# Ledger of designs, part 90: designed miniproteins, single chains, continued (2)

Each design is a single chain, and the fold is of that chain. pLDDT is the mean over its residues in the fold that is shown.

## One batch from the design tools (miniprotein)

Design m7119
Fold by ESMFold2-Fast:
Structure m7119 (fold): chain A 92 residues (1-92)
Amino acid sequence: SMLEAFKERVRAARSLEEIVAVVEEYLRATFDDPAMQEAELSRFLALVEDTIRNTSLSPREAAVVAAEVHAEMVEGIKQDPVMLRGVREAVA
C-alpha cells in the first residue's frame, strides 16, 4: 500500500515541484543510504526530462508518468538483492 499511497499523492500534486517533493519523501522512506536516495532522485529527474523531450505532455504530466515508472523500477530493486547491491556499488 506504500506504492499505492505514493501514486495517489503524485496524481494529487499540482506542480512538478510538489511531485519532486513526494518522490524525495518516498526515496527517504525506501532507502536509508543518502547516496542511493540522491542517485535515484537523479534517475527520476532524467526520466522526467526524457518524457518531456519524447512526448507532448506538460512538465507536470511528464513528472507523474516518470514518477510511476521510476517507482516500479525502485520496487524491482527492493525485491532483487543483486540489483540492490549493484545500485549501492554504483553510488559508492
Scores: mean pLDDT 81

Design m7120
Fold by ESMFold2-Fast:
Structure m7120 (fold): chain A 94 residues (1-94)
Amino acid sequence: MSLEEEARELARRISELLNEKKVPEKLKNQVEMAMALVVAVAGDPSLAEAARELLELAKRLEEAIANGDLETAKKILQEIVGKLSAATRARRAA
């Protein structure tokens, strides 16, 4: 499976968990937006290393949401957003 395909499947599973676990709408929207950007990064071969790190964080995010640990989910989301911001800046600086 490509990094992009893995990211898309993970985003789908996380979206299903957000609905199942009745996650607050604000957090749900933030997670869905972050996962859309993770998919975009995973589709860029120049960002493959960042994509691998983001996928590892996204797997931990899935586990936290599945366990109902919303505080851990928020912390992991902040780490994902930080890495996404760094990847976006690096791309624009080129």
Scores: mean pLDDT 82

Design m7121
Fold by ESMFold2-Fast:
Order: C-alpha cells, then sequence, then structure tokens
Structure m7121 (fold): chain A 65 residues (1-65)
C-alpha cells in the first residue's frame, strides 16, 4: 500500500512541476500507482507511466487502466 501511494504521489508531483493541471496530474498518478499495486514489473510500470505522462503533459486524460 505505502509503495503504491508513494509512486502515485511522486508521479502527480512531477507532472504538476512539469506544468500539468492538478486534476490531470492526480489522474496520471492514480494510474501509475494502480499499475504498481497490481504487481506489474518495473518495465510495465514505466510503460504505463510514460503513456500517462505523455497524455497529461499534452493536456489529455491518461489512458484507462
Amino acid sequence: MDGAQTVEATAAADLRAAGASEELARAAGKVVGQAYANGMSGEEVRRVGAAASDAVLAGREPPAA
């Protein structure tokens, strides 16, 4: 639980720092945190994170999990 919350919070904070909106940053953080919580590999979590970050930094909703 704590690891997934840390991943979620870190991803959201990084995206806010990069200029993403608070809502989109939180949505992306949740998607990445959920991938981590589901036991995905580090490679899979990074792939999910990259897709979510690309969408959010372009002002779009992250892909559904």
Scores: mean pLDDT 77

Design m7122
Fold by ESMFold2-Fast:
Structure m7122 (fold): chain A 74 residues (1-74)
Amino acid sequence: MSKEAALYGIRGQMLLLAGEVARWFGELDAARQAYEGAIEDLRKALELAPDSEKPQIERWLKRAEEGLAAVRAA
C-alpha cells in the first residue's frame, strides 16, 4: 500500500469511529464533522489504494455516508 493511501485509510477509519461514538452519545455536531472528514479521507484512500484493498475501504465509506445521512436527518 502507498504511504498516502495508508494515511488516508487510517485517518478515515479513526474519524469514522469518532463519528460513530459521537453519534452514540448524541453529539450530533461532532458526529457530523467526524463523518464528513471520514468520507473525505476514505474517498482519497479509495482513489489511491490497490484493487485488493478497495472493497474494505468501500465498506467503511458506505458506513460513514450512512452515519452522516442519519445525523443530518436527526
Scores: mean pLDDT 85

Design m7123
Fold by ESMFold2-Fast:
Structure m7123 (fold): chain A 66 residues (1-66)
Amino acid sequence: TAALRAKVRKAAAEAQETLDDASLDALLQELSAVVAQTQATGDWAAGLAAIDKILADAKAKNAAAK
């Protein structure tokens, strides 16, 4: 739980600095869905991996565009 919260907060903070509001809103919606799914299923490993991938993909796409 604490690790999931830390990953979400870090992802949101980095996205806020890197992405525009629309992209940030989309990312936060995806993160919220992953958190809800993880809490419902109890598959913390899958949830943590999904958050990490979502952030990494968003950052890579943004960096490549510049």
Scores: mean pLDDT 73

Design m7124
Fold by ESMFold2-Fast:
Structure m7124 (fold): chain A 73 residues (1-73)
Amino acid sequence: SREEIIARLEELSREVSDLLKQTTDPAVIKKLTLLQFQLIAALSDAYLGSVEEARKRLAELEERFAEIKAEIE
């Protein structure tokens, strides 16, 4: 549902914010900062747009976060 997608986007945003506080690698900081901006945009779109597009965007952002985490020790 829309509410589940919004809740997961908010949770993901919190996880990204928490990781940003723990990292000192400039390359990782850049990737996480870009992801944070994308999450803000996706959250706005999830409130106003289609559930289908919101679900697709959530999946893309979750995959991107997983890629970034895989590069960290």
Scores: mean pLDDT 84

Design m7125
Fold by ESMFold2-Fast:
Structure m7125 (fold): chain A 70 residues (1-70)
Amino acid sequence: SAAERYAELRREALERLERQPDHPSIQAAREAAEALREIGEKLDKYLAELKATKDEEERKRLREKWLAEG
């Protein structure tokens, strides 16, 4: 069917695009996605530590560490 042929051509086109490591826009998008992922992981860890902490002095220490280290 036309839909099956389109899906196959789309898959082949995406595979060819993935094999072009020198495309600046794709490289920039990947680098941005990886940077955002790393920031997200750090933020999730920080928020989990804050949620687990019941002591105000410990919470202040965690906030100060987060602001200093990023």
Scores: mean pLDDT 72

Design m7126
Fold by ESMFold2-Fast:
Structure m7126 (fold): chain A 73 residues (1-73)
Amino acid sequence: TAEDPARVGLLVRRLQAGADPQKIADEAGLDAPLPAITSAQAGADVGSQLMNALAKKAGVKTTGAAVAPPEAA
């Protein structure tokens, strides 16, 4: 699944278009609400957080197929 890059792009685009950051955070599966994008730096930070969150969520989904690693340190 290549869901995370495509979804991050759509979510960032919606935020840039004035979408509700709280709804975007919820859709991305983030526990904390996203800050409003008021600057280029804030946009970069939000995009990075969304990328990381969706990548983690996609990873959990694939590993959530009841496959537990035999040795966890």
Scores: mean pLDDT 59

Design m7127
Fold by ESMFold2-Fast:
Structure m7127 (fold): chain A 73 residues (1-73)
Amino acid sequence: SLKEQLEAILELTKELKEEGNPSADELAIEMVELVLIQSGLPELAEEVKRRMRKGVEEGEDIVKLIEELIEEL
């Protein structure tokens, strides 16, 4: 399901951040966008991508942003 795919992205994102991967935030955003598009939600994908990129740029935790998205669904 979409929720299971987003939960898998959340776990992978946590792992990448623990490893100190400098691309963790961008990879997470790209994976979320792709999964939403594949689920037939391209308008939501564009909105979520903008929201997450802005949030990360403004100092928000990408893990929290993904958790909030999962709660919205």
Scores: mean pLDDT 87

Design m7128
Fold by ESMFold2-Fast:
Structure m7128 (fold): chain A 76 residues (1-76)
Amino acid sequence: MTIEEAAEKVRRLLEEARAWARQNEVPEVAQEDLVAAIERALEEAVKAALAAKSAEEALKKATEIAVATVREAVAA
């Protein structure tokens, strides 16, 4: 697994999160926060991949951040 592969998987998580938000009729304000949070997770994933030299570890960290922020946005 490479940095490019990790970025691809994070992009898929972005698409899935958007589809989930639309399907579950997440409030518009929360939808904007969700998108911003996922974008931040993608940026952190790329940074982590560069530092860790491990796409798998970077993807794991990005997934944790994305899940946590989605959970907060839905709960807010």
Scores: mean pLDDT 64

Design m7129
Fold by ESMFold2-Fast:
Structure m7129 (fold): chain A 73 residues (1-73)
Amino acid sequence: KLEEFKEELEKKLKETKGVADEIRVITENIRKAVEAGFTKEQVLEILKELGRNGGIEEAIVDDIYAEEEKRRA
Protein backbone atom coordinates (compact mmCIF):
# COMPACT_ATOMS: atom_id res chain seq x y z
CA LYS A 1 0.00 0.00 0.00
CA LEU A 2 2.40 2.73 1.20
CA GLU A 3 5.32 1.08 -0.68
CA GLU A 4 3.19 1.05 -3.86
CA PHE A 5 2.59 4.79 -3.41
CA LYS A 6 6.35 5.40 -3.09
CA GLU A 7 7.14 3.32 -6.20
CA GLU A 8 4.45 5.03 -8.29
CA LEU A 9 5.57 8.53 -7.23
CA GLU A 10 9.25 7.70 -7.93
CA LYS A 11 8.34 6.36 -11.39
CA LYS A 12 6.26 9.45 -12.26
CA LEU A 13 8.98 11.82 -11.04
CA LYS A 14 11.52 10.13 -13.35
CA GLU A 15 9.19 10.95 -16.29
CA THR A 16 8.94 14.69 -15.47
CA LYS A 17 10.42 17.29 -17.85
CA GLY A 18 11.20 20.09 -15.40
CA VAL A 19 10.45 21.72 -12.05
CA ALA A 20 6.89 22.79 -12.95
CA ASP A 21 6.03 19.25 -14.08
CA GLU A 22 7.62 17.84 -10.88
CA ILE A 23 5.44 20.14 -8.73
CA ARG A 24 2.33 19.06 -10.66
CA VAL A 25 3.14 15.33 -10.24
CA ILE A 26 3.89 15.77 -6.51
CA THR A 27 0.62 17.70 -5.99
CA GLU A 28 -1.48 15.10 -7.87
CA ASN A 29 0.08 12.18 -5.99
CA ILE A 30 -0.33 13.87 -2.58
CA ARG A 31 -4.04 14.33 -3.38
CA LYS A 32 -4.25 10.61 -4.22
CA ALA A 33 -2.53 9.80 -0.91
CA VAL A 34 -5.15 11.82 1.01
CA GLU A 35 -7.95 9.98 -0.83
CA ALA A 36 -6.27 6.63 -0.03
CA GLY A 37 -6.22 7.54 3.69
CA PHE A 38 -2.48 8.04 4.16
CA THR A 39 -1.49 10.44 6.96
CA LYS A 40 0.49 13.64 6.44
CA GLU A 41 3.43 12.08 8.34
CA GLN A 42 3.46 9.01 6.06
CA VAL A 43 3.51 11.21 2.93
CA LEU A 44 6.30 13.43 4.33
CA GLU A 45 8.38 10.33 5.17
CA ILE A 46 8.00 8.99 1.60
CA LEU A 47 9.01 12.37 0.13
CA LYS A 48 12.07 12.40 2.44
CA GLU A 49 13.02 8.86 1.32
CA LEU A 50 12.83 10.04 -2.31
CA GLY A 51 15.01 13.10 -1.53
CA ARG A 52 12.06 15.46 -2.05
CA ASN A 53 11.89 16.98 1.44
CA GLY A 54 12.40 20.61 0.38
CA GLY A 55 10.35 23.60 1.53
CA ILE A 56 8.12 23.58 -1.55
CA GLU A 57 7.19 19.90 -1.17
CA GLU A 58 6.50 20.34 2.56
CA ALA A 59 4.32 23.40 1.82
CA ILE A 60 2.30 21.44 -0.76
CA VAL A 61 1.70 18.61 1.74
CA ASP A 62 0.77 21.10 4.50
CA ASP A 63 -1.68 22.96 2.23
CA ILE A 64 -3.41 19.84 0.87
CA TYR A 65 -3.83 18.23 4.30
CA ALA A 66 -5.04 21.54 5.81
CA GLU A 67 -7.63 21.88 3.01
CA GLU A 68 -8.81 18.29 3.60
CA GLU A 69 -9.16 18.88 7.38
CA LYS A 70 -11.07 22.15 6.79
CA ARG A 71 -13.31 20.43 4.23
CA ARG A 72 -14.26 17.71 6.77
CA ALA A 73 -14.66 20.13 9.70
Scores: mean pLDDT 78

Design m7130
Fold by ESMFold2-Fast:
Structure m7130 (fold): chain A 75 residues (1-75)
Amino acid sequence: SQLEEDQRLLEQVRAEAAAMSEEEKREAREAARKLLEEAGIKDEAKLKELEEHILLHRAGMRLEGVEPSARAKEL
């Protein structure tokens, strides 16, 4: 079912994100900061939220075999 497929994918993405290095987490934070700066947003809570979102996105891209850097410019 779609629900079981989505749950499996979400578990895989979370596991991949958890396995990311401190350097990769810093890169995600830098990407989040740049996006918020361009949008004129100075909310620290939004920065953390966006950082987490970018990490999950990059983890998902790895599972699809796409280099994270290839999509970093589109986020």
Scores: mean pLDDT 71

Design m7131
Fold by ESMFold2-Fast:
Structure m7131 (fold): chain A 63 residues (1-63)
Amino acid sequence: SLTDKIIAKVDEAIAYAQRGDLETARKKLEEAVKLSEKSKDRTVINRIIAATLLLVGAEIERA
């Protein structure tokens, strides 16, 4: 489903951020955000993306 595809992109972003590849992590998050605009589950997907942005932001501050 579209929701599963968005979650997969979010998971990829987290994985890249943990590896220190913040550039690729940002690209994956941008793809997830773009896909969320086409979803009926906007609220759930936006909450997942927001949580991921907080995690990525924390990693940037630790670097």
Scores: mean pLDDT 71

Design m7132
Fold by ESMFold2-Fast:
Structure m7132 (fold): chain A 65 residues (1-65)
Amino acid sequence: AAAQALEGHRVHALIAEREAKELKTLADNYAKLDPEKAKVYQKNLERSEELARHHRTAADALEAA
């Protein structure tokens, strides 16, 4: 009954990957206009990228089991 856990990790990975892409765009756009806001987006980007990697790794492990 790992199917729900596997699907959950896949969905969360996709969400985190989309959020990371959006945050990257925001950080890049604000880098010259509002560097302080860009730093906040960059920090959130790093968290979203880490979360995406975590969920991808968990999904891969569940598929291998």
Scores: mean pLDDT 84

Design m7133
Fold by ESMFold2-Fast:
Structure m7133 (fold): chain A 79 residues (1-79)
Amino acid sequence: EEIEKAKEEAKKLPLNQAAVRSVAYRMLAIGYEVEAELAERGIPVTADGSVADPEQLRKEAEYARKLADAIDEVVKEME
């Protein structure tokens, strides 16, 4: 399971690096949510003018958020 793997990897990191990883996944989730919003409006986010699938982007955002939350739980246990 990808979430369990991410938690195990985070446990091997120093507290500050684990915390940064959690924040990075939260930022990634926000990025996917913004891209999904633009795609829903028919606005291409790529230089080639292709419009991404908003459903796929929202699923990726949800997954990144789950990763961020799982790693944050590890960070809280390390504090």
Scores: mean pLDDT 80

Design m7134
Fold by ESMFold2-Fast:
Structure m7134 (fold): chain A 79 residues (1-79)
Amino acid sequence: MGAVEAGRKAYDEATGNAKSGARAFLGGAEQNPEITREQGEKAATYALEGSEKAGNAKGLDERQKAVRDAATKSGEAMK
């Protein structure tokens, strides 16, 4: 367990934030009658992909870019 936690400490922080956002998006989709399950799943997928890229980023600027890109794609998928 320790090796996995040490290896993904920063990744878990980035992943946790993106997963929280993805869950919020799914909750919003359930309340929005024009949002389909497919659109919500696609938005969540983009958020998770952004989380993975952010976790693998070497610098804060790259991490922020990955998060912003994921948020933009997720928002577009919800339309």
Scores: mean pLDDT 58

Design m7135
Fold by ESMFold2-Fast:
Structure m7135 (fold): chain A 86 residues (1-86)
Amino acid sequence: SAAKRIRDSSKRMADAARDAGQDDLADRIRKSGDDLAKALEKGDIVSATKSGVDLGRAISSITDPEARQRALEALGEVEKAMLEAL
């Protein structure tokens, strides 16, 4: 399902933030990814859009360039899953 792909991808984004030493950011990414998946499961497009924006904003806060690039790649998979669900 799209929700499962979003949760799996947000875990990879969170892992990238954790690898950069940003545990609090990793927890926020995981929460935003779960909120996004739940919003899509409910058909709540407005909440899904807000959670997607929060995920994108969180990536810009990843300090390590290599970890940030890995998170951006995972965000691309989240965006694909969202478009397929809409």
Scores: mean pLDDT 82

Design m7136
Fold by ESMFold2-Fast:
Formats: structure tokens, sequence, C-alpha cells
Structure m7136 (fold): chain A 67 residues (1-67)
């Protein structure tokens, strides 16, 4: 939906540190794990995963956004 696409685009504007903090907050994971995800995954995949953790999309049913 347009709402989910807008949420994804807003997350894509965030810095790596802001992405790490969102992964810790919504994923309830240790900082070391969040840092590894941000280092090893493309930013678009990290943003999509954050949307899944926030409950806006199901895993594997992600909005299409051009990176």
Amino acid sequence: SDEIKKKLEEILKLSDEELIELLIKYGRMPREVAEEIVRTKPKIEVAQYILVLQGFVALGDLPKVVP
C-alpha cells in the first residue's frame, strides 16, 4: 500500500546508527547483532526488515521500492 511504501522511504532516509537503534527497539536484539545486520545487509533489506519488526508488513510480503 502507499502508506507502507511511504514508511519504507522514510526509513531509507535514516543513518546507519538510526537503523541500528530501530533494530534494537523493535527487534529487541543486542547492539552487536543490530550492527552486524546493518554491516552485512543492503540498506533496502534492513529497512524492509524494520517494517516487518514494527508489524507493518509480513515477512516475505514486502512493498516494492526502487533502491
Scores: mean pLDDT 77

Design m7137
Fold by ESMFold2-Fast:
Structure m7137 (fold): chain A 92 residues (1-92)
Amino acid sequence: NDLEVPEIKSREELAEYLEIAIDSLRRAKEAGDKETAAAVAETVYQAVRQAYEKGLVSEEDVELAKKAAEAAKAGNIEEAIKLLEELRERVK
């Protein structure tokens, strides 16, 4: 999937983006669409890395996003959702 990485300018925008991404992962899980789930989680990981470069999040937040992308790529969409929900709680 050619998903555009959003420009995150604040922690509030990141929290809103994570909520949308988590909803997308839940829909992908219901549809059995592992390819879309992996692409969404990878795009989140890229967005969180860019947020880290801007000083908006910690290195631990990047690691959570990376683990979520790895889980989704392995087909474990439920684990990816759980990790991104944890990340959202940390950044709100």
Scores: mean pLDDT 87

Design m7138
Fold by ESMFold2-Fast:
Structure m7138 (fold): chain A 72 residues (1-72)
Amino acid sequence: MTNEEVTRAVQAMLAAAPGLSPEAVKKAATLLMRDPNATVEQLEQALVDAGASPETARRAAEAIVKALKEYR
């Protein structure tokens, strides 16, 4: 994944879920760097594991996948 794609993902995530901790944001970004095709379910689980609520995690995960699809 490119640095620009990671920046897009982080911006989309924070716009959809501004209450995310910096730790949750970093964990999601790390997953995307490792797996550029990470699913909504994988991103949601990573965010929940980092302390995000399931609702916040789902909104953030969906925003990431949508932003990356629109960018590509």
Scores: mean pLDDT 80

Design m7139
Fold by ESMFold2-Fast:
Structure m7139 (fold): chain A 62 residues (1-62)
Amino acid sequence: MAERGRELVRRGVELAREGKIAEAQRLISQGIALARQAGDDELADEGALEGRRAVEEGRLAA
């Protein structure tokens, strides 16, 4: 679960940087949810912070 959550957040961040904001938000949200279900609060918090930054940067670049 935690490993899958980390992978989804990573993919979401990459998509956000490509300007695919809607898909990025979807994957980041799924990754954060999986991290929380696994009890990995650090991964969930880091994923939320990094995801938010990547999405905002992608939106500004679009």
Scores: mean pLDDT 79

Design m7140
Fold by ESMFold2-Fast:
Structure m7140 (fold): chain A 86 residues (1-86)
Amino acid sequence: GEIAREYAREAGKISSEAQKIFDKSKDNKEASKYALEAGISAGVAMIVAGTSLATGVEPSEKMLENAKKQIEEAKEYLAKAKELAK
């Protein structure tokens, strides 16, 4: 549904930004670490939300709550990576 599409878009944006920071931060181990963690958390959210979009099977409310939690964790990791990559 619409929530799954929104979560997939949000997770995709986080994953893209995390990859850019990772690529720029090869000599900054802390920034690279947080960028990688952001990408992993966003990837988990994409699996839950994106599978619904690909198969037409709606995830359970618990799976959507877990996807939301992963997106929020990914946002925290991305924010830390951005601060360290300055």
Scores: mean pLDDT 79

Design m7141
Fold by ESMFold2-Fast:
Structure m7141 (fold): chain A 65 residues (1-65)
Amino acid sequence: GDRLTAMMHAHVIAPYLGDYETGLYGAERILKGHIEDAARTAIERGQKNGKIESGEEAAKWILKA
């Protein structure tokens, strides 16, 4: 809960700190850190169970939609 809340809070607060573009890049950096940790754990579990799950992969599909 706390990590997800902090991640969302950073994304919401970033636009209020100045330029929307700069705020978006800041939010992406924070999100990437959290996603990287989660993705690494998910990949390890996926490889063990024969199913690979990646937040990066999911994000790619969402951005294409």
Scores: mean pLDDT 51

Design m7142
Fold by ESMFold2-Fast:
Structure m7142 (fold): chain A 65 residues (1-65)
Amino acid sequence: SAVSRTELLVARAEAERGIREYEEGKTPDPRRLAEGLRNAAAILEAAGEHEEAARLRQWADRILA
């Protein structure tokens, strides 16, 4: 399915916020954040943003390490 510009912008904004909250030690549920980042990565990959998607998956792996 086609990814809308709005959906892509929201996915990016939520991923960036979640990563910042994690870096600040404010993430209440790291597993949910990792799931959210993987969902955002899937949206980015569907939009052709493969490198950005890979970066978000690396963050998800780091958060769960």
Scores: mean pLDDT 85

Design m7143
Fold by ESMFold2-Fast:
Structure m7143 (fold): chain A 94 residues (1-94)
Amino acid sequence: MLKEIEEKEKKFEEELKKKEEEVEKAELPPEVKEIELKALEIKRTAREETFEELKRLIEEGKLSEELKKLLEEQLEALLAMIDSIKKLELERLK
């Protein structure tokens, strides 16, 4: 379980890094790039905090499958909210 979470954390960080590089290399207005990069930064923090809590609960022997699912669902909802806010900010620039 712990090793699986660590592998997921590593893959997520690699995906974020690739997306950041894609945004930086894209021929987009600076304001658009700033919004895209800020959204990625917030997503990184949200996932980092979630993975840290999951690891803590495993070490303490307190992680149930139900609690794991709730934390994963909370993270997904937060990531969706970040994307919605990003879309709204981008629409303001049009």
Scores: mean pLDDT 80

Design m7144
Fold by ESMFold2-Fast:
Structure m7144 (fold): chain A 62 residues (1-62)
Amino acid sequence: MQEEIDKIRKEAFEKGRKIVKEANERSAQATPEEAQRIRFDATRKVVELSTEAVKKIKELKK
């Protein structure tokens, strides 16, 4: 369980980086309006990703 918890945290961090990278890639090819929406969504997803990782860790501890 402990190793899985650490893995979940590391994966959440990696996924956060990917979300930002994909947002940058997609926004570069999108209209300014879409680009703003994509970046905003990416930011919120990163925050939620962190919260979800914590929740999953708590579920594993149950």
Scores: mean pLDDT 78

Design m7145
Fold by ESMFold2-Fast:
Structure m7145 (fold): chain A 123 residues (1-123)
Amino acid sequence: SAPQVVVVALGLDEEEVRAIEEALRAAGLEVKEVLVVRDPLSPEAQQKAADRVREAVEAGIPVLIAGPSASIIEAVAKLAGIELPEWTASGPPVKKSGLVYATLATPAAMEEAARLIYDDLTA
């Protein structure tokens, strides 16, 4: 069966979320769940996102955190107890820590993230 992934979408609209699901599916991944976080700067919303990341990881399910900025993604990851590699302009667009993957929600970054997640989970 296809590897499953949970998506945590921070501050993304319906079209952006749909593009993420299509990129993951095109790469051979099954999207188990999408948590859409409308107010990603809200501490309550960030905590809800972090709780879902933690729950998925505890269940052994990979998580993709996608958002508009590194700082918002890093805030959610830290609340979940996940240490992501440093996000640099010259570094890879996808960050990984265990079962947690993080990327900026641009079309190019999402296509690369989907491919890398699939390759990593099927290696």
Scores: mean pLDDT 84

Design m7146
Fold by ESMFold2-Fast:
Structure m7146 (fold): chain A 117 residues (1-117)
Amino acid sequence: MDAEIERIAEGRLTGAPGPPLLAVGHTGAETARGLAAMFEAAGADRLAAEFRAVAAQPREVVEAWIRDFYERLLEAMKRLLAREGRDERVELRLAFADSPEAAVAAAEALLAELRAA
């Protein structure tokens, strides 16, 4: 999982075609299935398989997995930016909200800000 997360973080920071992340209007199972499809398109086959399996679990389990993924993604991005001497801005923006939808929205907003800089 960690190696695929690092690759996804690198792809987002470099503007790779077919972004592996997408904010969706649905939570729980629909969000997990959407992420699995995006991971598969990005070549993150292990993450895709894991999230397809997790999508069948209760909502609270799915939401915990989505949140854990975005926490790990943002930590990977922080490490990449630290190597480039740019970690301070990322650290200030890493505030997770109370829901997986808000966490996805926060991650996409952070990625958009990093691309604009």
Scores: mean pLDDT 64

Design m7147
Fold by ESMFold2-Fast:
Structure m7147 (fold): chain A 64 residues (1-64)
Amino acid sequence: EEEEKKKMEELKEKALENMSEEELKDAIEVLKERLASSKTPKDEVHEEVEEEIKKLEELLEKKK
């Protein structure tokens, strides 16, 4: 659970932390639109997107 899982997680976090405030806002908007268009009541992708939005919003609040 180190090589591939950790790499993926860290790459994801690195990308998010390197995003500017405007990039975070844009990413949140894109993800929200994707969530709205899917209209799927339950799906692992849907849940991942929701978590991604939450993470991006938290980073945006932190940066301002």
Scores: mean pLDDT 68

Design m7148
Fold by ESMFold2-Fast:
Structure m7148 (fold): chain A 110 residues (1-110)
Amino acid sequence: SMDDVLYEPTDFWQKFLESFGFHEKRYSLAQIREAIRKAFKRYDKDGDGKLSAEELKEFYEELTGRKVDVEDVAKMFDVDGDGVTSEDEFLEEMLRLFLGLVEAKQEQQK
């Protein structure tokens, strides 16, 4: 099972996970998904089950410490049409970013 595989996060992702109450050295995909869904709920200020481009901007700036234009953050999460991101779209993109960073770290060790 993919849920039996444990991933060692980068320093960036370790801080993200710790901000949502996770204090492990290695994490299952189920734990990563749980942290991402907790992040979504924290930034969903209206409780409508969607993140606006402005809420995504606040999330990105708090997470990274970098300032970003709302248009640039919207592009990162494939926010188009009405300018909102669903919980599943947010989960898929955040999980993709996490796995991409883990793969990049593993490739540097080959």
Scores: mean pLDDT 73

Design m7149
Fold by ESMFold2-Fast:
Structure m7149 (fold): chain A 68 residues (1-68)
Amino acid sequence: MTREEILAEAEKHAATLPADLRDEYARQVRLVERWAEKNGLSDEEFRRRVEAVKAHIDRVAATEAAQA
């Protein structure tokens, strides 16, 4: 999976999120992208970090749903 493919999948996932979580997810993915460029990460390591962001946001969404 290339960096472009990872970012495309992240954009598709963001479209499924509520507006507030969508903005936060997009922000965190861009921070990972900047960090990856600065530190020369492989596409595989970049993918894992983006997946970690997704897992975090999904956990927040589940917690908010449980509190509603």
Scores: mean pLDDT 79

Design m7150
Fold by ESMFold2-Fast:
Structure m7150 (fold): chain A 73 residues (1-73)
Amino acid sequence: SAPSAAQVAFQSRLNQITNEAADMLEAGKPEEEVKKWLREKVKELAKEYNLSEEEQQRLFEAIYQSAKELAKM
């Protein structure tokens, strides 16, 4: 079945955060600064979408990995 409006909104927000993290890495910001920023953004998502601490940690790792891959392109 097609994604729901809520799923589309969530994915759009993930893409936005991932692209912003990639831009920060491309701009030469320290990894620790980017990780700190990303943890804050993931915490905001966790509040909005009622994510558990485990889901929050997995989301952080997934976004950070994607951002590093995008920054190398």
Scores: mean pLDDT 84

Design m7151
Fold by ESMFold2-Fast:
Structure m7151 (fold): chain A 62 residues (1-62)
Amino acid sequence: GKTKEGALKAAESGGGAAAATAAYEAFRDNVGSKELAEKAIEAAARGDAKEAAEYARQTALS
């Protein structure tokens, strides 16, 4: 439910740090892939908000 919707909304909003947080939450709540969540966090750490948002979206969809 809500965790998947939150991750998709964060990805759409384009905030790298917010997207990484949403991806981690989706993974933690057993909604998403750990691998994709880790890639979102790594992209956010590099300052790549677009890549972080895309991986967060993929985490929510996995």
Scores: mean pLDDT 68

Design m7152
Fold by ESMFold2-Fast:
Structure m7152 (fold): chain A 66 residues (1-66)
Amino acid sequence: GLSAEEAQKQSALYVAEQFLKSIPANSADRPAAEQLLQQAKTLLAANASPQEIAAIAEQLEVLAKA
């Protein structure tokens, strides 16, 4: 099973993916949002902290609410 830390990382990535999905494909912010999600996936693959992945999810939330 997943450790608590791995579960937190997966939750942060899931939240980031949900915020990206809420941004329309034709939005001016879409390329920046897609770059942020790729950064989150790269951080996960590089075994970054849950906090680093959560920070990217927070940036995606700002774009989704703009």
Scores: mean pLDDT 85

Design m7153
Fold by ESMFold2-Fast:
Structure m7153 (fold): chain A 75 residues (1-75)
Amino acid sequence: SQLEESAQRLRQGARQAKEYAEELRELALKYQADPSKSDLAESLMLAAEGAEQLAQDLEDRAQQLQQQYEQQRQA
């Protein structure tokens, strides 16, 4: 059903957002070793936190759609 497909796509998006957050975090840690790039490292860490929050929001939305799908399947 469209709800199940949408939930799966949102979960895929959540996984991609988590991977992106990890990449940003790794890059931030590399830049932390260079004092001249401290501001960039901080910006990357904030971006990683934003991507983690997006991943959680997408997962929560996917769970809501999955619950709606299960309710429709029981009807």
Scores: mean pLDDT 86

Design m7154
Fold by ESMFold2-Fast:
Structure m7154 (fold): chain A 69 residues (1-69)
Amino acid sequence: EKEKLKEILDFLNELVEKGEISPFAASVTLLYVMSVIEEKGPEAAPSKEEMLELAKRAEKLREELLAQA
């Protein structure tokens, strides 16, 4: 469980460092993945491709929220 969470954190941090996603998108994606792991166990964690899709959706949400602010 702890090792899986660290792997996910490292992956999301790499995407932020490369400028592919914002810290906001990384945080939203992490919270979702943690919720999935809590309900279904660590084996149900999304793949890297699924996490990247989630992060891209979170980026769109971020843009929508900032446009309203």
Scores: mean pLDDT 80

Design m7155
Fold by ESMFold2-Fast:
Structure m7155 (fold): chain A 77 residues (1-77)
Amino acid sequence: SAEEELLKNFERDAKGAIEYIRKLADEGKVEEAIELARRVVELLRGHLKLPDFPEILREPTKETIKELEELIKELEK
């Protein structure tokens, strides 16, 4: 279904974003990694406020926000 495709695309993009942020940190670009992670969290929080945001994406989006917030905490050490 279109909603299943939407979920798979979200999961792929979320994984890719987290992997890219980790890559920046591994390359010593820690401040850039933190800034990007914060911007992605802000974007995702904005999506959750949209009236027409797909219900199937709400929990995956919240989980991705949590993963990014924990990653930010790890990188700030």
Scores: mean pLDDT 89

